# Ledger of designs, part 58: designed miniproteins, single chains

Each design is a single chain, and the fold is of that chain. pLDDT is the mean over its residues in the fold that is shown.

## One batch from the design tools (miniprotein)

Design m2117
Fold by ESMFold2-Fast:
Structure m2117 (fold): chain A 93 residues (1-93)
Amino acid sequence: MKNQILAEVSLAMAVLQASVVRLYPPESAEELRRLLERSIENIERAKELGAPEEDIKRALEAVIELLEEALKTAPEEHKPLIEEAIEKLKELK
């Protein structure tokens, strides 16, 4: 029960962090990397906590879509960081 709530919160946080990258992109590469790493870690945490596969899949699809949209408008120096995050997220499917 407690693990289920924590897993749901982790998935919601992953989507929120990806939404920040898309809607309020950080100016620094370090802050961008931190948001991307936290988004990935939150999905991994939800998997460890036994989140339903369907919930993980929906969160992964939402995060990947948000990051692909962010990639279209990102500065050239930030694009590799976003591309690496998308690849790592695809491996989690």
Scores: mean pLDDT 86

Design m2118
Fold by ESMFold2-Fast:
Parts: structure tokens; sequence; C-alpha cells
Structure m2118 (fold): chain A 78 residues (1-78)
């Protein structure tokens, strides 16, 4: 993964965080999917993870926030 890909992923995660604050869950999901793809995740991985968390009783907003935090940690090298 290149530093350019990490920087772009960081910007997408910031956009996802803004979308979550605005209550735009669909936009947040789109930004997280794009960030995940740049970070080496297969296409649709974030959407599938959200669906799995929702099936387990987690709200869509909470699922998106958890995935945002996880991708943020991955970008930060944690």
Amino acid sequence: MTEEQREEARRLLERAREALKEGNLDKALEYLEEAGRLLGLPEGSIRKAVQALEAAGVSRETALQRLLDALGDLVSGR
C-alpha cells in the first residue's frame, strides 16, 4: 500500500465521518467502501460487514461508526 493510497483513504474516512454526523448513512457507506478498496479490502466488504452487524442487532449508524474506527486504525498502522 502506497503513502498516496493511505492519504486518499484518510480523506475518504474524514468524508465518511462528516456524512455520519449529517445522518447520511448511504454516503458514509460509499466513502467507507472506497477507503476499504484503497486499503486492500475486496469490493463490497464494508457493505457485507454492515449487513452482518445489522443482522446481529447492531444499528446501521453504529455498524458504520465501528467500521470507520477499524479502517482508521488500519490507516494509522494500529
Scores: mean pLDDT 83

Design m2119
Fold by ESMFold2-Fast:
Structure m2119 (fold): chain A 91 residues (1-91)
Amino acid sequence: TKELLEEALKLAEEALKLAKEGKLEEAKKKLEEAIRKLEEAAKKDPSLRLEIEITIGIALLQLGVGKAVGDEQEGLIKAAQTLIDFTKKHL
């Protein structure tokens, strides 16, 4: 699972960089890839499963709020940072 967390971290860091550059569609794709890697990690490590599921849920809520208030860039930045903070804590 450590390799999946490392891949998720790299993808989330790329998403954050793209979001800060205003490349919102590219940032969203990288964030979705990072979430998929975390979902794979959750399936392989039951001890991390609940915390991963909560982290993904928070990131998706941050994306949804950003879209709803017309600040998709801020939503993407917050979501990417949530995934980065989680993965760094567990690496």
Scores: mean pLDDT 87

Design m2120
Fold by ESMFold2-Fast:
Structure m2120 (fold): chain A 64 residues (1-64)
Amino acid sequence: MAESTRQALLGSDAFSRSQALMVEAILYADQGDVEKARRLLEELRARGADPSMIEAVEQAIEDA
């Protein structure tokens, strides 16, 4: 139970950071900087980001 509370707080911070990385990656892909977008995508995967965030970045890279 104590572990559950700790994970909820850490999850909030991790989500905020993953969200920022996702937005940055999408912006780079939209600007045609696919290499930077791919680096941020790998960072998101390494952090265990939500699959929907990963998919959003992959879609942005495909559209670039």
Scores: mean pLDDT 73

Design m2121
Fold by ESMFold2-Fast:
Structure m2121 (fold): chain A 111 residues (1-111)
Amino acid sequence: AEDYTKEGELYLAAKDYEKAIEYYEKAIKEDPKFAVAWYNLGMAYYLAKDYEKAIEAYEKAIELDPKFGVAWYNLGLAYYKAGDYEKAKEYFEKAAALGNEKAKDELEKLK
């Protein structure tokens, strides 16, 4: 799973989101409980502007690791892009409670 996750990260850096998604899906097939692979899959979908699939992947990451503060923050961003500002605020509050500074900044803007 880690090797496929690293390969996906290289494609993500190259902005090849289709290849990044493919490799993160391979990582998840090897280890479906690897929260980092689900988080990276969500990030690849988010950057590809598939916010619905980004939400699904981030929700799986936080199900596996509820203390994954950056995943809560990115889930908030995905809901914000999808137009669900109430859920975005809720997830930014959760991320901020876990110590995510960017989520605290977003909450100040939504007040």
Scores: mean pLDDT 86

Design m2122
Fold by ESMFold2-Fast:
Structure m2122 (fold): chain A 85 residues (1-85)
Amino acid sequence: KKADELTIKGLKALNEGRYEEAVKYFEEALKIDPNNATAWAELARAYLKMGEYDKAIEYAQKALEIDPSNVLARRALEEAKKAKE
C-alpha cells in the first residue's frame, strides 16, 4: 500500500532523528489512509520529540479514537501532558 510505504519512510526518518521529515511522511500517509492509527501515533511521537506538546496530544488522541488499545499513542499522550506540567 502507498500509505504503508510512506509510514515506513516516516519511521526510518523518525529513528534517524529527522523529525520534520518523519512528520511529512506520516502526514502524506494519513492523506491516503486517515484511519491508520499507527501513523497517527507515530506522528504524535514525532511532535513529542520536537517539543510540540499540543500537537502530540491532538494526534495521540486521534490515534486512540481509531484504536483505543494503541500503546504508543497512550504513551505519547501521557508524556506530552506531563511535559506541559
Scores: mean pLDDT 87

Design m2123
Fold by ESMFold2-Fast:
Structure m2123 (fold): chain A 68 residues (1-68)
Amino acid sequence: EEILEKWKFGNLIGYKKRVDGKIVYYSAYDENNIDYSLVLTEDPEGNYYNIKGKLIDKEAGEIVKAVL
């Protein structure tokens, strides 16, 4: 596991991590009691998966990625 990026917008904290070749995005609203929700996963082939781990449309994944 490798943390590639961290960001903060207001009270929202996000992580971009590399895990076994996949890019995984997590976010948390409260920085003092971090409850990271899986927002988006991007695999090495460029496929996107939602918070439930379900494959989603590439356009939808690109939109979510752009607002992270």
Scores: mean pLDDT 69

Design m2124
Fold by ESMFold2-Fast:
Structure m2124 (fold): chain A 89 residues (1-89)
Amino acid sequence: ADELLKKGKEALEKGDYETAAKYFEQAISIDPNNADAWLYLAIAYAKLGEVEKAREYLDKAISTGRKLDIDEAALYFGTVVLIVSGEKA
């Protein structure tokens, strides 16, 4: 579980968002109450341009007890705004 989160974060850092999403999905399948895994899955899908799925997974993270700090919210919502604004490209 924790090792899957680490691998997912490493994939996010490298820009491999599809691989990151797969690691976070595996972490959730092991522990569906892992709020961090839901949050990072939301970020990965936001990076992939899947804004609707990203929103659903963020709502899951919050419902499992995850509190967003300002930096986390800026990273997620900043990415979503960028994707929505760039949709014509």
Scores: mean pLDDT 71

Design m2125
Fold by ESMFold2-Fast:
Structure m2125 (fold): chain A 86 residues (1-86)
Amino acid sequence: SAEEARRKMREIVGEVSRLLGEAAELLEKHNAPKEVVEKFYEEVEEIEKRIQESQTKSLEEQLKTLEEVLERARRLLEEVKRYVEE
């Protein structure tokens, strides 16, 4: 249903925000170089643009886009964790 899709979309948006926030906090805590921080925020801007562009699409396409950006956010956090742990 449309309501179930919207609920799932809200959950995914919240999770994406949480993952990106955790990644940003790790970069700040470990005093990452400006160039690394800038590349991270370029990826965040791409994610935000993908979400914005999907808003003119069907709920099904919006959900697919959100699932894709969720996976991208998870990979970004993994990359940041690897960077700060090495």
Scores: mean pLDDT 86

Design m2126
Fold by ESMFold2-Fast:
Structure m2126 (fold): chain A 74 residues (1-74)
Amino acid sequence: NAALAYYNLGNALLAEGRVDEAIEAYKKAIELKPDFAEAYYNLGRALEITGRVDEAIEAYNKAIELKPDFAEAH
């Protein structure tokens, strides 16, 4: 379960304020599992924290495409 391991690594890095490293971990999770909606959503959050707003919007839109529930903040 390498995709989930990278996703969890991204979450841990984000919690430690290591935002750029979290972004790379989420990208790796997505590379391994391209339909990983939760990884796209958290990638968007990390990108937004770094002021990369346009990239964050793209990541959020992809998460919503994969799992429409994110649009309703389930």
Scores: mean pLDDT 85

Design m2127
Fold by ESMFold2-Fast:
Structure m2127 (fold): chain A 80 residues (1-80)
Amino acid sequence: SRKEEIIAELEYLLKQAKKIAEDSVDPEVRNRAKELQKEIEKILKDAPNLSVEEMEKRLNDARKKLSKVVAEYYRAKQAA
């Protein structure tokens, strides 16, 4: 189902956020990644009570936030 596809994508984004939170040399980047991790975990917990439309909105917001955190991660890695 579409909801199952969104959940799978959220789980993928969660793994990426966890990786950055563990690997980044910059404490600020780690903190942003940890905040994103908690947001995604909350979406996954709330998923049974959310519409597909609301889940797609949350997924798109999480993708945008992850993109910014990934950019910050690579900038910090280049500076180190």
Scores: mean pLDDT 87

Design m2128
Fold by ESMFold2-Fast:
Structure m2128 (fold): chain A 55 residues (1-55)
Amino acid sequence: SAEIEALLKKAGATEEEVRELIEGLGKENTVQLLVREGGLSRAEAEKLVEALLKK
C-alpha cells in the first residue's frame, strides 16, 4: 500500500530489511529500532511492523 511504502521510505529501509529485523529481533525490538534509528513515531513503527506481519 502507498502508506506502507511511505513509512518504509521515511525509515530509509526496504520491506525485506524490516522483515529480517522482525524475524531476527522480534516485533517489539524492531519497533524500538525503527523509532530510534528510522525516525518513525511509535504509532508509525507499530503500523509498519503489523502491516508486514499481515503480508
Scores: mean pLDDT 82

Design m2129
Fold by ESMFold2-Fast:
Structure m2129 (fold): chain A 60 residues (1-60)
Amino acid sequence: MTPIQQKVIDTLMKKFKISKSQAKQAVNDAYSFLTGFGMPVTEERLLPLAETILEVNLRA
């Protein structure tokens, strides 16, 4: 896990009051999306995408 992924996990846990497992899943899904499309993994891209994935999952 990269330092950027860990920082985003910590941010999601604090902001949404969720478990580490839920935050890690959202970040892993966001990371896979970015790398699958050949996009660079930056905090600016990873955080909003992981938040969107998490919000969709919480509404399901």
Scores: mean pLDDT 79

Design m2130
Fold by ESMFold2-Fast:
Structure m2130 (fold): chain A 85 residues (1-85)
Amino acid sequence: ELEELEEKVKEEVEKLEKELNKLVEEVKKLGAEEEFLKLGKEKAPEAQKLIEEGNNGDFEGVLEARKRLYEMMKEILEEAIKKTK
């Protein structure tokens, strides 16, 4: 069960990383890095809380916290792209 959870976490993280990498490249292409950094600073306290939960929880809590952290990163990247266009 723990081994299955670890495998699922790896697959989910890999998929999210691929999506995030595409968004990062779009941010760079549009010159939206400053807007991304500004939005990231506004979300820093929420991100820190999720990072702590992602490192100190049980496997379910870690999975949920890490998914939320990646979702938040995706939201910030998408918002930076939107504001730059």
Scores: mean pLDDT 72

Design m2131
Fold by ESMFold2-Fast:
Structure m2131 (fold): chain A 78 residues (1-78)
Amino acid sequence: SAEERYRAGLRDLLEALLKHFEKTDPELAQEIKRAMDEAESPEEAYRRVLEILRKHNPALAEAFERQVAYLREQAEAE
């Protein structure tokens, strides 16, 4: 389903983001990992991680938000 595709893509994107920060900013990576671990759904994890990114790097937060919007659009494409 479109929902399952979106959720899978969102989980993969969040994991890729976490792995990137584990190498470049370990403190931010720990904050992101905690947000993901405490979330009840991939959508909640996305919302929490987006808030963290907005505080640390607004430009990156905007890029991440656009990427997630693109994932939703791709999942719903015919």
Scores: mean pLDDT 83

Design m2132
Fold by ESMFold2-Fast:
Formats: structure tokens, C-alpha cells, sequence
Structure m2132 (fold): chain A 86 residues (1-86)
């Protein structure tokens, strides 16, 4: 399964947090792509089991982004979470 997390209007703190998260996932042997384009962060994680996918979705929602809008889209084996700072 694949998880894509997108953060729009990301702060410097968001960048540091997501870079740390990406490094932790890579250390676990997961296929991780991190892209930073201006104020937009995109993290894609592949190779997740169903249980790992559920845990990472909950973790991504729980990244403590108070004051953000959260959109969740599920299409087959792909989950996309988009977080936009208000």
C-alpha cells in the first residue's frame, strides 16, 4: 500500500518535522520519496502492509498541525492526506 502526505503553506518547523519523519521511515527500510517545492511538502511512502498503512495514516493526521484543514482520499491501495495551513 502507498501513503502520500501533502502539506501546503508549510512552515520551517513543518519541513524539519517531515524530514525527520522521512528519515525514520527510510531507516525502517520503507520506500520513501520526499519533495519540497516552495511552501509545499510531499511525502510518499510505498511498501506498506495494511496494518502499517493504518498506523501511518493515523500518525500523519496526528502530526500536531493545529489550525490546518485536513483532506483524506482513499483509492484502492493508495491513501492521500492533504493538510493545508489556514
Amino acid sequence: MTLTLTINNASQADVQLIQSYADQLRAQGLDVTLTIDGNTITLTVGGLSVTQQAGEVLRAIGLGLDGHDVKIEIEGDKTTITITRK
Scores: mean pLDDT 74

Design m2133
Fold by ESMFold2-Fast:
Structure m2133 (fold): chain A 76 residues (1-76)
Amino acid sequence: SAEAEKAYKEGQEHLAKGKEALEAGDYDKAIEHYTKAIEAYEKAVELGEGELKEKALKNQLEASVLLLEAAVKKVF
């Protein structure tokens, strides 16, 4: 659906911004963007079917791993 595609794109935008923030050492901003990416991908999984749902689920996992990396780097 168009809603699922939109949610997937929002996830991609936040994932990219999270990676930029992580590279810059802005862990708070990285955590915020990865959290928003996970939420957007979760919506894409809920509304999507087939390949879109599979891509959203895979990218949600990637964002979750990167969120953990940013969280660890923030406190240690």
Scores: mean pLDDT 90

Design m2134
Fold by ESMFold2-Fast:
Structure m2134 (fold): chain A 69 residues (1-69)
Amino acid sequence: DPQAENEREATKEVLKERLIDAGFKEEEVNKWLEELEKAGKSLAEIAGEVAELLGLDGEKVKEKVEKNS
């Protein structure tokens, strides 16, 4: 589904931008996200990991992304 794939990529880009805005280097963010994808983590799991790095409730963010996906 092209729409679902576009929404996934848009969400991933937003997560990347938030980490860069928080002071993480773009190269490190890209490498970390690639490693999570290679480990078979879903977009919802990746969003939860990003939320935890930002000091947010990762489990609640994961659930929210899963429900909207």
Scores: mean pLDDT 73

Design m2135
Fold by ESMFold2-Fast:
Structure m2135 (fold): chain A 65 residues (1-65)
Amino acid sequence: MKKILVVTTLSKEETEKVVEELKKKYPDAEITVVPAPDRATALAKALEIAKKNPDVEVILVGPQG
């Protein structure tokens, strides 16, 4: 089963739309959302998670990433 982690700087509603699109593309995937207050924090969290969890696909979502 594909594990996808969504690191997001978007609003809750905008993030939910991204998750719905991912679920349609990967219906059997385990999707986890990690909110971040800004792009720098989101990037730092994404890198930390990717380093600790090499088997997880990390997607960064926000106005500039």
Scores: mean pLDDT 77

Design m2136
Fold by ESMFold2-Fast:
Formats: C-alpha cells, structure tokens, sequence
Structure m2136 (fold): chain A 80 residues (1-80)
C-alpha cells in the first residue's frame, strides 16, 4: 500500500498533511515531466492554489485530485 511521509507527524494539521502529500506529488511530477515546461508550470500553479486554500481541506483535496488527474493525462499523452 502507498504510505505517505505526511503521516509520520501526528501533530501536523490535516491541511499540513495534505500540503506534504501535494509536495510529494509535485516532486514526482517535476522529476517525471521536467522536459515539459507547460506541464511544470501547471503543476506549480496547482501547488500554489492548494497552499492558498490551506484553510479549506475539501478544496485542497479536490485540487490534489486535479493534480493527480493532470499527471495521469500527461503520462497517457507521452504513451501516444
């Protein structure tokens, strides 16, 4: 099962844990798609939007799901 490092600090707020999870996804996306500057810019914009909504964990989760969907779409496009 995928284990996220964000769970290692039980004192972290849900928003901080979501930000940590988003940072892991951003790092993976930037490592995988570093050769696509348009995708990199989109990932960075989504990360900033997630941080801007740190007081709304439902909104953060929706944005994290959007980031994951963008990564899936980019991966599918690379296979085409």
Amino acid sequence: MPVLEGEHDPSASPAEQMLHSADLLVELALATFADDPAFVARVEALRAEIEANRDDPERMLALIRELAAAMEAAHAARLA
Scores: mean pLDDT 75

Design m2137
Fold by ESMFold2-Fast:
Structure m2137 (fold): chain A 95 residues (1-95)
Amino acid sequence: SMEEAIKKIEELVREAVKELDTDDAIIFQMLFIAVLAEIGVAERASPEQLEKLRAAVRETLDTMIEMAKERGNEKAVKKLEEIRKIVDQLLDELA
């Protein structure tokens, strides 16, 4: 379940990056690395730390979605919203 969710996120990230220009692709990849790192920490986090990590992950993804919307990139927005939903489900399973 956890490993499958992470793999699905990585696949959606690759698809979202294909819809971005070079500069935006670099920024989005860096932000996704941060999201994946936060998820990895969440697996070993206390309940209090998990709450903070969930908030940080959501904030990062919401920032990325907003950037894609400002760029008019509807395909990237849809991929990022799918990632956000999967990440929310993953973090719920850790609680």
Scores: mean pLDDT 72

Design m2138
Fold by ESMFold2-Fast:
Structure m2138 (fold): chain A 78 residues (1-78)
Amino acid sequence: MREKIEEAAKQALLEAGVDPELAENISRAIATLVEAEGFDPELIERATVTALVHLAGLPVDEARRIAKRVVQAIEEAL
């Protein structure tokens, strides 16, 4: 299950043009968060936006669009 969530998040980030190393690190963090807290779409979106803004330097509006796609990809993988 964790690997499936990590892969879904990673693919969504890569498709959005996020750097491969950052996509791997962010997807792993998301998978860890889902394993610890369960699937909470709002929490995952917020955490993903924060990571994209601070680690990838993306504007908040772009980070939010990408985060919503990540959440959708994880929902479809579950």
Scores: mean pLDDT 84

Design m2139
Fold by ESMFold2-Fast:
Order: sequence, then structure tokens, then C-alpha cells
Structure m2139 (fold): chain A 85 residues (1-85)
Amino acid sequence: SHIERARELIREAERRVEDGDSVGAARLLVEAAMELLRAAEDLQLINQAIGLALQAIGLILDGASPEEVRALIRRMEELIRQLEA
């Protein structure tokens, strides 16, 4: 499922952050956000997924800190919770 693929991408992003590759982690989070967008069925959830994708793109462009990547992962986990409700 799209949610399962998003979880796989989030787990890989967490590993990249621990390895010191925060920009690589942010690139994976763009892909995760796109998978969450494909799972979203209402406008509120669609808007949240778009917002997460834009945040991940911003981290790539501006240079990602580990703290910012981890904060984005937490927001994606919250969206996954809403998608599975």
C-alpha cells in the first residue's frame, strides 16, 4: 500500500539521518509525502500531505538539520495515524 511504502521511506530516512546524510533523508521524505498524498481521500489530508512535501523540498534547498528532519518524520507519522483512522 502507499502507507506501507511511506513507512519504508521514513525508516530509510531515519537511517540516513543517523549516518549524517540529512539531505538524503529529506529527499526520501519527499517520496514519503507523495505516497501519503496518494493515500489521502479528503481535502484536509491532501493539504497536509502537500504541506509535508513542500517542507521536505525546503529542507533539500536550504540544507537539512537532523532536528528538522526528525520533526518532519513526526508530522508524517501523525498524518499516517489520521489516514489509518
Scores: mean pLDDT 89

Design m2140
Fold by ESMFold2-Fast:
Structure m2140 (fold): chain A 89 residues (1-89)
Amino acid sequence: MSEELWEEVARALVIMALSLVKRYAEKLPDKEKAEQLKELIDKAITAVNEGNYDEAIEYLKQAIEVAKDDPDIVKLLEKARSILEELKN
């Protein structure tokens, strides 16, 4: 697979995973935590779209800390982070 095609696919997978995290965050009982998580995810999506993977990874690290008590959210965020680490080489 070309590096260009892989980058497009990987970005799409990350954005999909982050969109699922936002959807799941709406079900969280802690509304302040949900809002903080959604803000960090939006910043991460923006950074991914700008090709700023280091900044996106930093926002994902912050999101993982906010979501640490929710294993489903943490799992999706860690997968997204892993894909971004591969992209930045």
Scores: mean pLDDT 83

Design m2141
Fold by ESMFold2-Fast:
Order: C-alpha cells, then structure tokens, then sequence
Structure m2141 (fold): chain A 99 residues (1-99)
C-alpha cells in the first residue's frame, strides 16, 4: 500500500512552513545561549522548556513530509532533509545547553 505523492503545491507549502519553524527554533536556541552567557539560568530554563516541544514537532513534521516529498519533487525533498538534519543538530545543542 502506497499513499499518493504530495502535489508540488502541497510540497512547496510544507517546505515554507518547515523553513519558518526552523527559523523560530534557531532564534530560540540563540536566545537561550545569550541568557546562559548573561548568567540568567532561570530565563534559559524557561525558554528551553518552551522551545523543546516546538523542536520535537518540527523534527517529526520534517521526517513525515520528507518521505512523501521524495516521490513528488526530489529538490523539495532535499531541502526538507536539510531542515530535518538541522533540527536534529539543534536538538543536540539544546540538550547540551541544559545539561
């Protein structure tokens, strides 16, 4: 059993949403780093708790969309794969910051 591939329009919309999500997560990680550098560990913890579920959602959405996009448009699939890899990297960075 195989689901039909995403239309180009759907794949482009999903890619745009993933790019926006990645930009928000990157901004969140940088804000946490700045709070830690300033010695504001309470703000860093609060921001980390708010960012973690967003990062998990981004990672799951990216991998789910990737499999469908590979069948409709390989270039869009490659961009989604880059977003997924970056989300995984940011997750590891966040884990190190709050350890």
Amino acid sequence: FQLPPLTREQAERDLANLRDGLAEVRKGVEQIKKAIEAGDFETAKKLSRELAPKLVALTLRAIGTLMEARQSDPEIAAEIERIHREAVRLGRELDKLVA
Scores: mean pLDDT 81

Design m2142
Fold by ESMFold2-Fast:
Structure m2142 (fold): chain A 56 residues (1-56)
Amino acid sequence: MSAAELGEAVGRALRAGDVAGARALLEQAGITLSPDADTPDGVERSLVRAIAQGLV
């Protein structure tokens, strides 16, 4: 999955209020979630970190 595809999928889940779905998408992509990734902001920070580290 490309960074753009993952970002779009996570963004759609967060806009739908599906934080659990957004977390599942990140976990399926092999991204380690931060302990506070149970909120929309926490999920967004985890995605930004993964992109910055070149994990996606």
Scores: mean pLDDT 73

Design m2143
Fold by ESMFold2-Fast:
Structure m2143 (fold): chain A 55 residues (1-55)
Amino acid sequence: KKYEELKKKLKEAVDKIRAGFAGQVTREEVMEAIEEIKKLTEELKKLTPDDNVFQ
């Protein structure tokens, strides 16, 4: 299901940002993860236009 794939990618992007704050990945990788989150969030909103979908 498309929703499950988007949710999995969102979690992976968040994990990468956390790793960046821990100094385990580069700034470029953190920026890439932020852009990925933005794109995934837009896709999730198209499927379920509800502010609570990420809660």
Scores: mean pLDDT 73

Design m2144
Fold by ESMFold2-Fast:
Parts: sequence; structure tokens; C-alpha cells
Structure m2144 (fold): chain A 80 residues (1-80)
Amino acid sequence: SDTRQTFLKIGELLMEAKKTTDPREKERIFEEMIELAKSIKDPAAAVSALLTVENAGEQLGVDKSMIEKIRAAAAEAAAA
């Protein structure tokens, strides 16, 4: 399914984010994961994907502004 393919792509991007030490590249990867998660039509699945991205962002020490973007996207998905 399209949702399964999107989750697989997010998983691949998470592995790439773990390998990079470049903050700008890490930010770009996280922005791509947010857009992919937002493309998931099922709101519960979209929220689940965004929570996974938030946990990874906190673990990898991304900027507070990026965590706020992920949280805003999760709130928007939950409201849909």
C-alpha cells in the first residue's frame, strides 16, 4: 500500500539522518520526513509517523525549531 511504502521511505531517511554529521543535511532529511508523513491520508498513521520522527529528532539532537515543526505537523494531522 502507499502508506506502507511511505513508512519504508521514512525508515530509510531515519537511517540516513543517523549517518550524517552535517546539521544542514540532517535538517533537510527531517523536513523530507515531515512532508512524507503529512502525505499519509490516514490521520492515525500520519500522527504515528510524526511521533516516530519527533523521537528520532530528540535522540539525534536536532534544533528546537525542527521539533516544533514536527509537533505542529502532528497536531495538524490529529485535527484532520
Scores: mean pLDDT 86

Design m2145
Fold by ESMFold2-Fast:
Structure m2145 (fold): chain A 81 residues (1-81)
Amino acid sequence: SAKEKAEEYYKKGLEYKKKGEEAEKAGDLETAIEYYEKAAEYFKKALEADPSYEEAKKERLEAEIKAGVLALEMAVRKVFK
């Protein structure tokens, strides 16, 4: 069903989010950005399967924001060094 497919994509999104958090904790911002972008892709797929999936919508936005913030941090570090 659409709901089951959405749940599967949502679970994969959470797995990539966790990998992003671990990479961020390790100071590997480039790897963290890649994982957060992957998480956002899976949350987007969950929303495509179930457009009413509010948790997937929230998690997608948070993952996109996190990836953007970390990308900006990397850019700022390069300018000041």
Scores: mean pLDDT 88

Design m2146
Fold by ESMFold2-Fast:
Structure m2146 (fold): chain A 64 residues (1-64)
Amino acid sequence: HHMKPLTEEQKKEVDEFIEKARERLKKEGGMEPSDEAVEALRKTIESLLQNNDRRGLEALRSRL
C-alpha cells in the first residue's frame, strides 16, 4: 500500500458503498452525510479494501 491506487473494480466498490451509505442515512434519519463524512468514509473503505479486511468492511457497512 504505497503509491499504487485502488484497482478500477475497487474504486467502483467504494463509489457504490458511498451511494448506499448516503441512501441509508437519508431513509433512516433524513440526514445526508456531510462532504467531510463522505471523504472519511471513502478513505476508510479504500483502506479496508487494500488490506482485504472483509470483517472491517462488514462492520463499517453495518454501521450504515
Scores: mean pLDDT 72

Design m2147
Fold by ESMFold2-Fast:
Structure m2147 (fold): chain A 89 residues (1-89)
Amino acid sequence: SSTEQRIRELLAQAREAIDRGNLEEALRLLREAEELIRTSDLTPAQKIALLEELRGLYMEVLRKSTDKQIILEAIGGILRVIGELLDLE
């Protein structure tokens, strides 16, 4: 779907931002992807696949972070994604 393509585009842009060290931009893009996944009319299987990728990207932000605010936002993202995955499975 067009929504799935938009989510995958946001995740790809977030990965590029992580690779460039722009962790604040990465978090902004991951939050947009998270909201689209949550509110979308995608199947549970599609949501699970996208949420697993989203979790991995939040974990990469956490691994690269030394800033307290970025660390807290990344942890928050990981916990929200885990909660959503548990609700879908």
Scores: mean pLDDT 90

Design m2148
Fold by ESMFold2-Fast:
Structure m2148 (fold): chain A 54 residues (1-54)
Amino acid sequence: GPEAPEVIVRRALEVARELGLSDEVGVEAAARLYRAGLPATRENLEAELRRLAA
């Protein structure tokens, strides 16, 4: 089904917390994936969060 931005944000916050990152960084990662038109999979969120944390 279609993914709403709210669903992407919730998943990003979960992954960010697992990586020990802030909710703010999680929201930024979600926004970047949404802007890029990439699916908010755990793999894509982890990759984006690692880029933001480096």
Scores: mean pLDDT 81

Design m2149
Fold by ESMFold2-Fast:
Structure m2149 (fold): chain A 60 residues (1-60)
Amino acid sequence: SASIGKKIDALTTAATLMYLEGKSEKEVEENARILGKGLGLSDQQIEEALERAKELAKEL
């Protein structure tokens, strides 16, 4: 099964793609929370993935 780190990485990738598709920050946050909870991630881990995704989307 996937480690916590792999789950955070997967959520980061998904959120980055949502930003690149032009979704609003609110929409990305709402979708990432649903996906992250489904993966068994804590609120803190979801926030970590969202911050990484926001920075990655700026670099691309």
Scores: mean pLDDT 84

Design m2150
Fold by ESMFold2-Fast:
Structure m2150 (fold): chain A 82 residues (1-82)
Amino acid sequence: SNLEEELKKAEEELKKAEEEGDKKAIARSQYRIGQILFEQGKYEEALEYYKKALEIFKELGDEKGVSEALLGIWKVKSKLSK
């Protein structure tokens, strides 16, 4: 599916960001993986990636990234509470 191809792309972007030591790119790639996993209905896995992205965004003082990751976490918790 298109989501599986998007996931592979995001995982490749994460690996590149990790190799380059680009913390902002790492957090953005982790956030993107979380979004794709959420779209696939993999809520627990999406939560893990949103939390990883949140930790880095907090370290960087990226207020927009923190807000986006927190919204992702709330969306997952909304699905898991049913």
Scores: mean pLDDT 89

Design m2151
Fold by ESMFold2-Fast:
Structure m2151 (fold): chain A 63 residues (1-63)
Amino acid sequence: MAERLVALALEAQRARDAGDEERAAALGAEARAFLEAQGADVGSPEEAVDTGLAAAAERAAAA
């Protein structure tokens, strides 16, 4: 996955941890739009963030 998706997912998770639900939702929507532009069918902004976080974890494990 692209660096952009990972960055969006990590920022969304930071917003969730900080209790900033509006920012988390906005970043999730941007991540969803990014995945949809790549041809992925994403059911929710939350799913898009979780997809990006999984990609970040995979990259960290592979390093």
Scores: mean pLDDT 78

Design m2152
Fold by ESMFold2-Fast:
Structure m2152 (fold): chain A 99 residues (1-99)
Amino acid sequence: NLEETFREAELAVAYLGGIIAYKYGDYDTAIKYFERAVELAPEGSEDRAQAYLDLGKAYLNKGEYEKAIEWFRKAIELMDPNSPLYKEAKKLLEEAEKK
C-alpha cells in the first residue's frame, strides 16, 4: 500500500545516507542514518538485519567495541546461517570480541 511504499523509500534513503557517511569516515552521521534505517525496517526483516550489521561496523570503526558486539549479535539473530552476510557478521563479531 501507499504507506508501506513510502516507508520503504524512506528506509532506502536512510540506508544510503548511512553508507555514504560511513565511506567518508563520518561514523557519527552513519550511526544516525543506520539507526533510522533500523526504525523503518520491518521487524525480523533482512533490511533490519543489514542495518544492524552496518550499525555494528560503524561502532567498531569508532572503537566502541561493546556496542559493536551488541549490534552484530542482533544482526546474526535475524540472519540465515547459510548466508554470506551471516559469515561476515560472525567474523566481525569475533574481531570486536578480541579488542
Scores: mean pLDDT 87

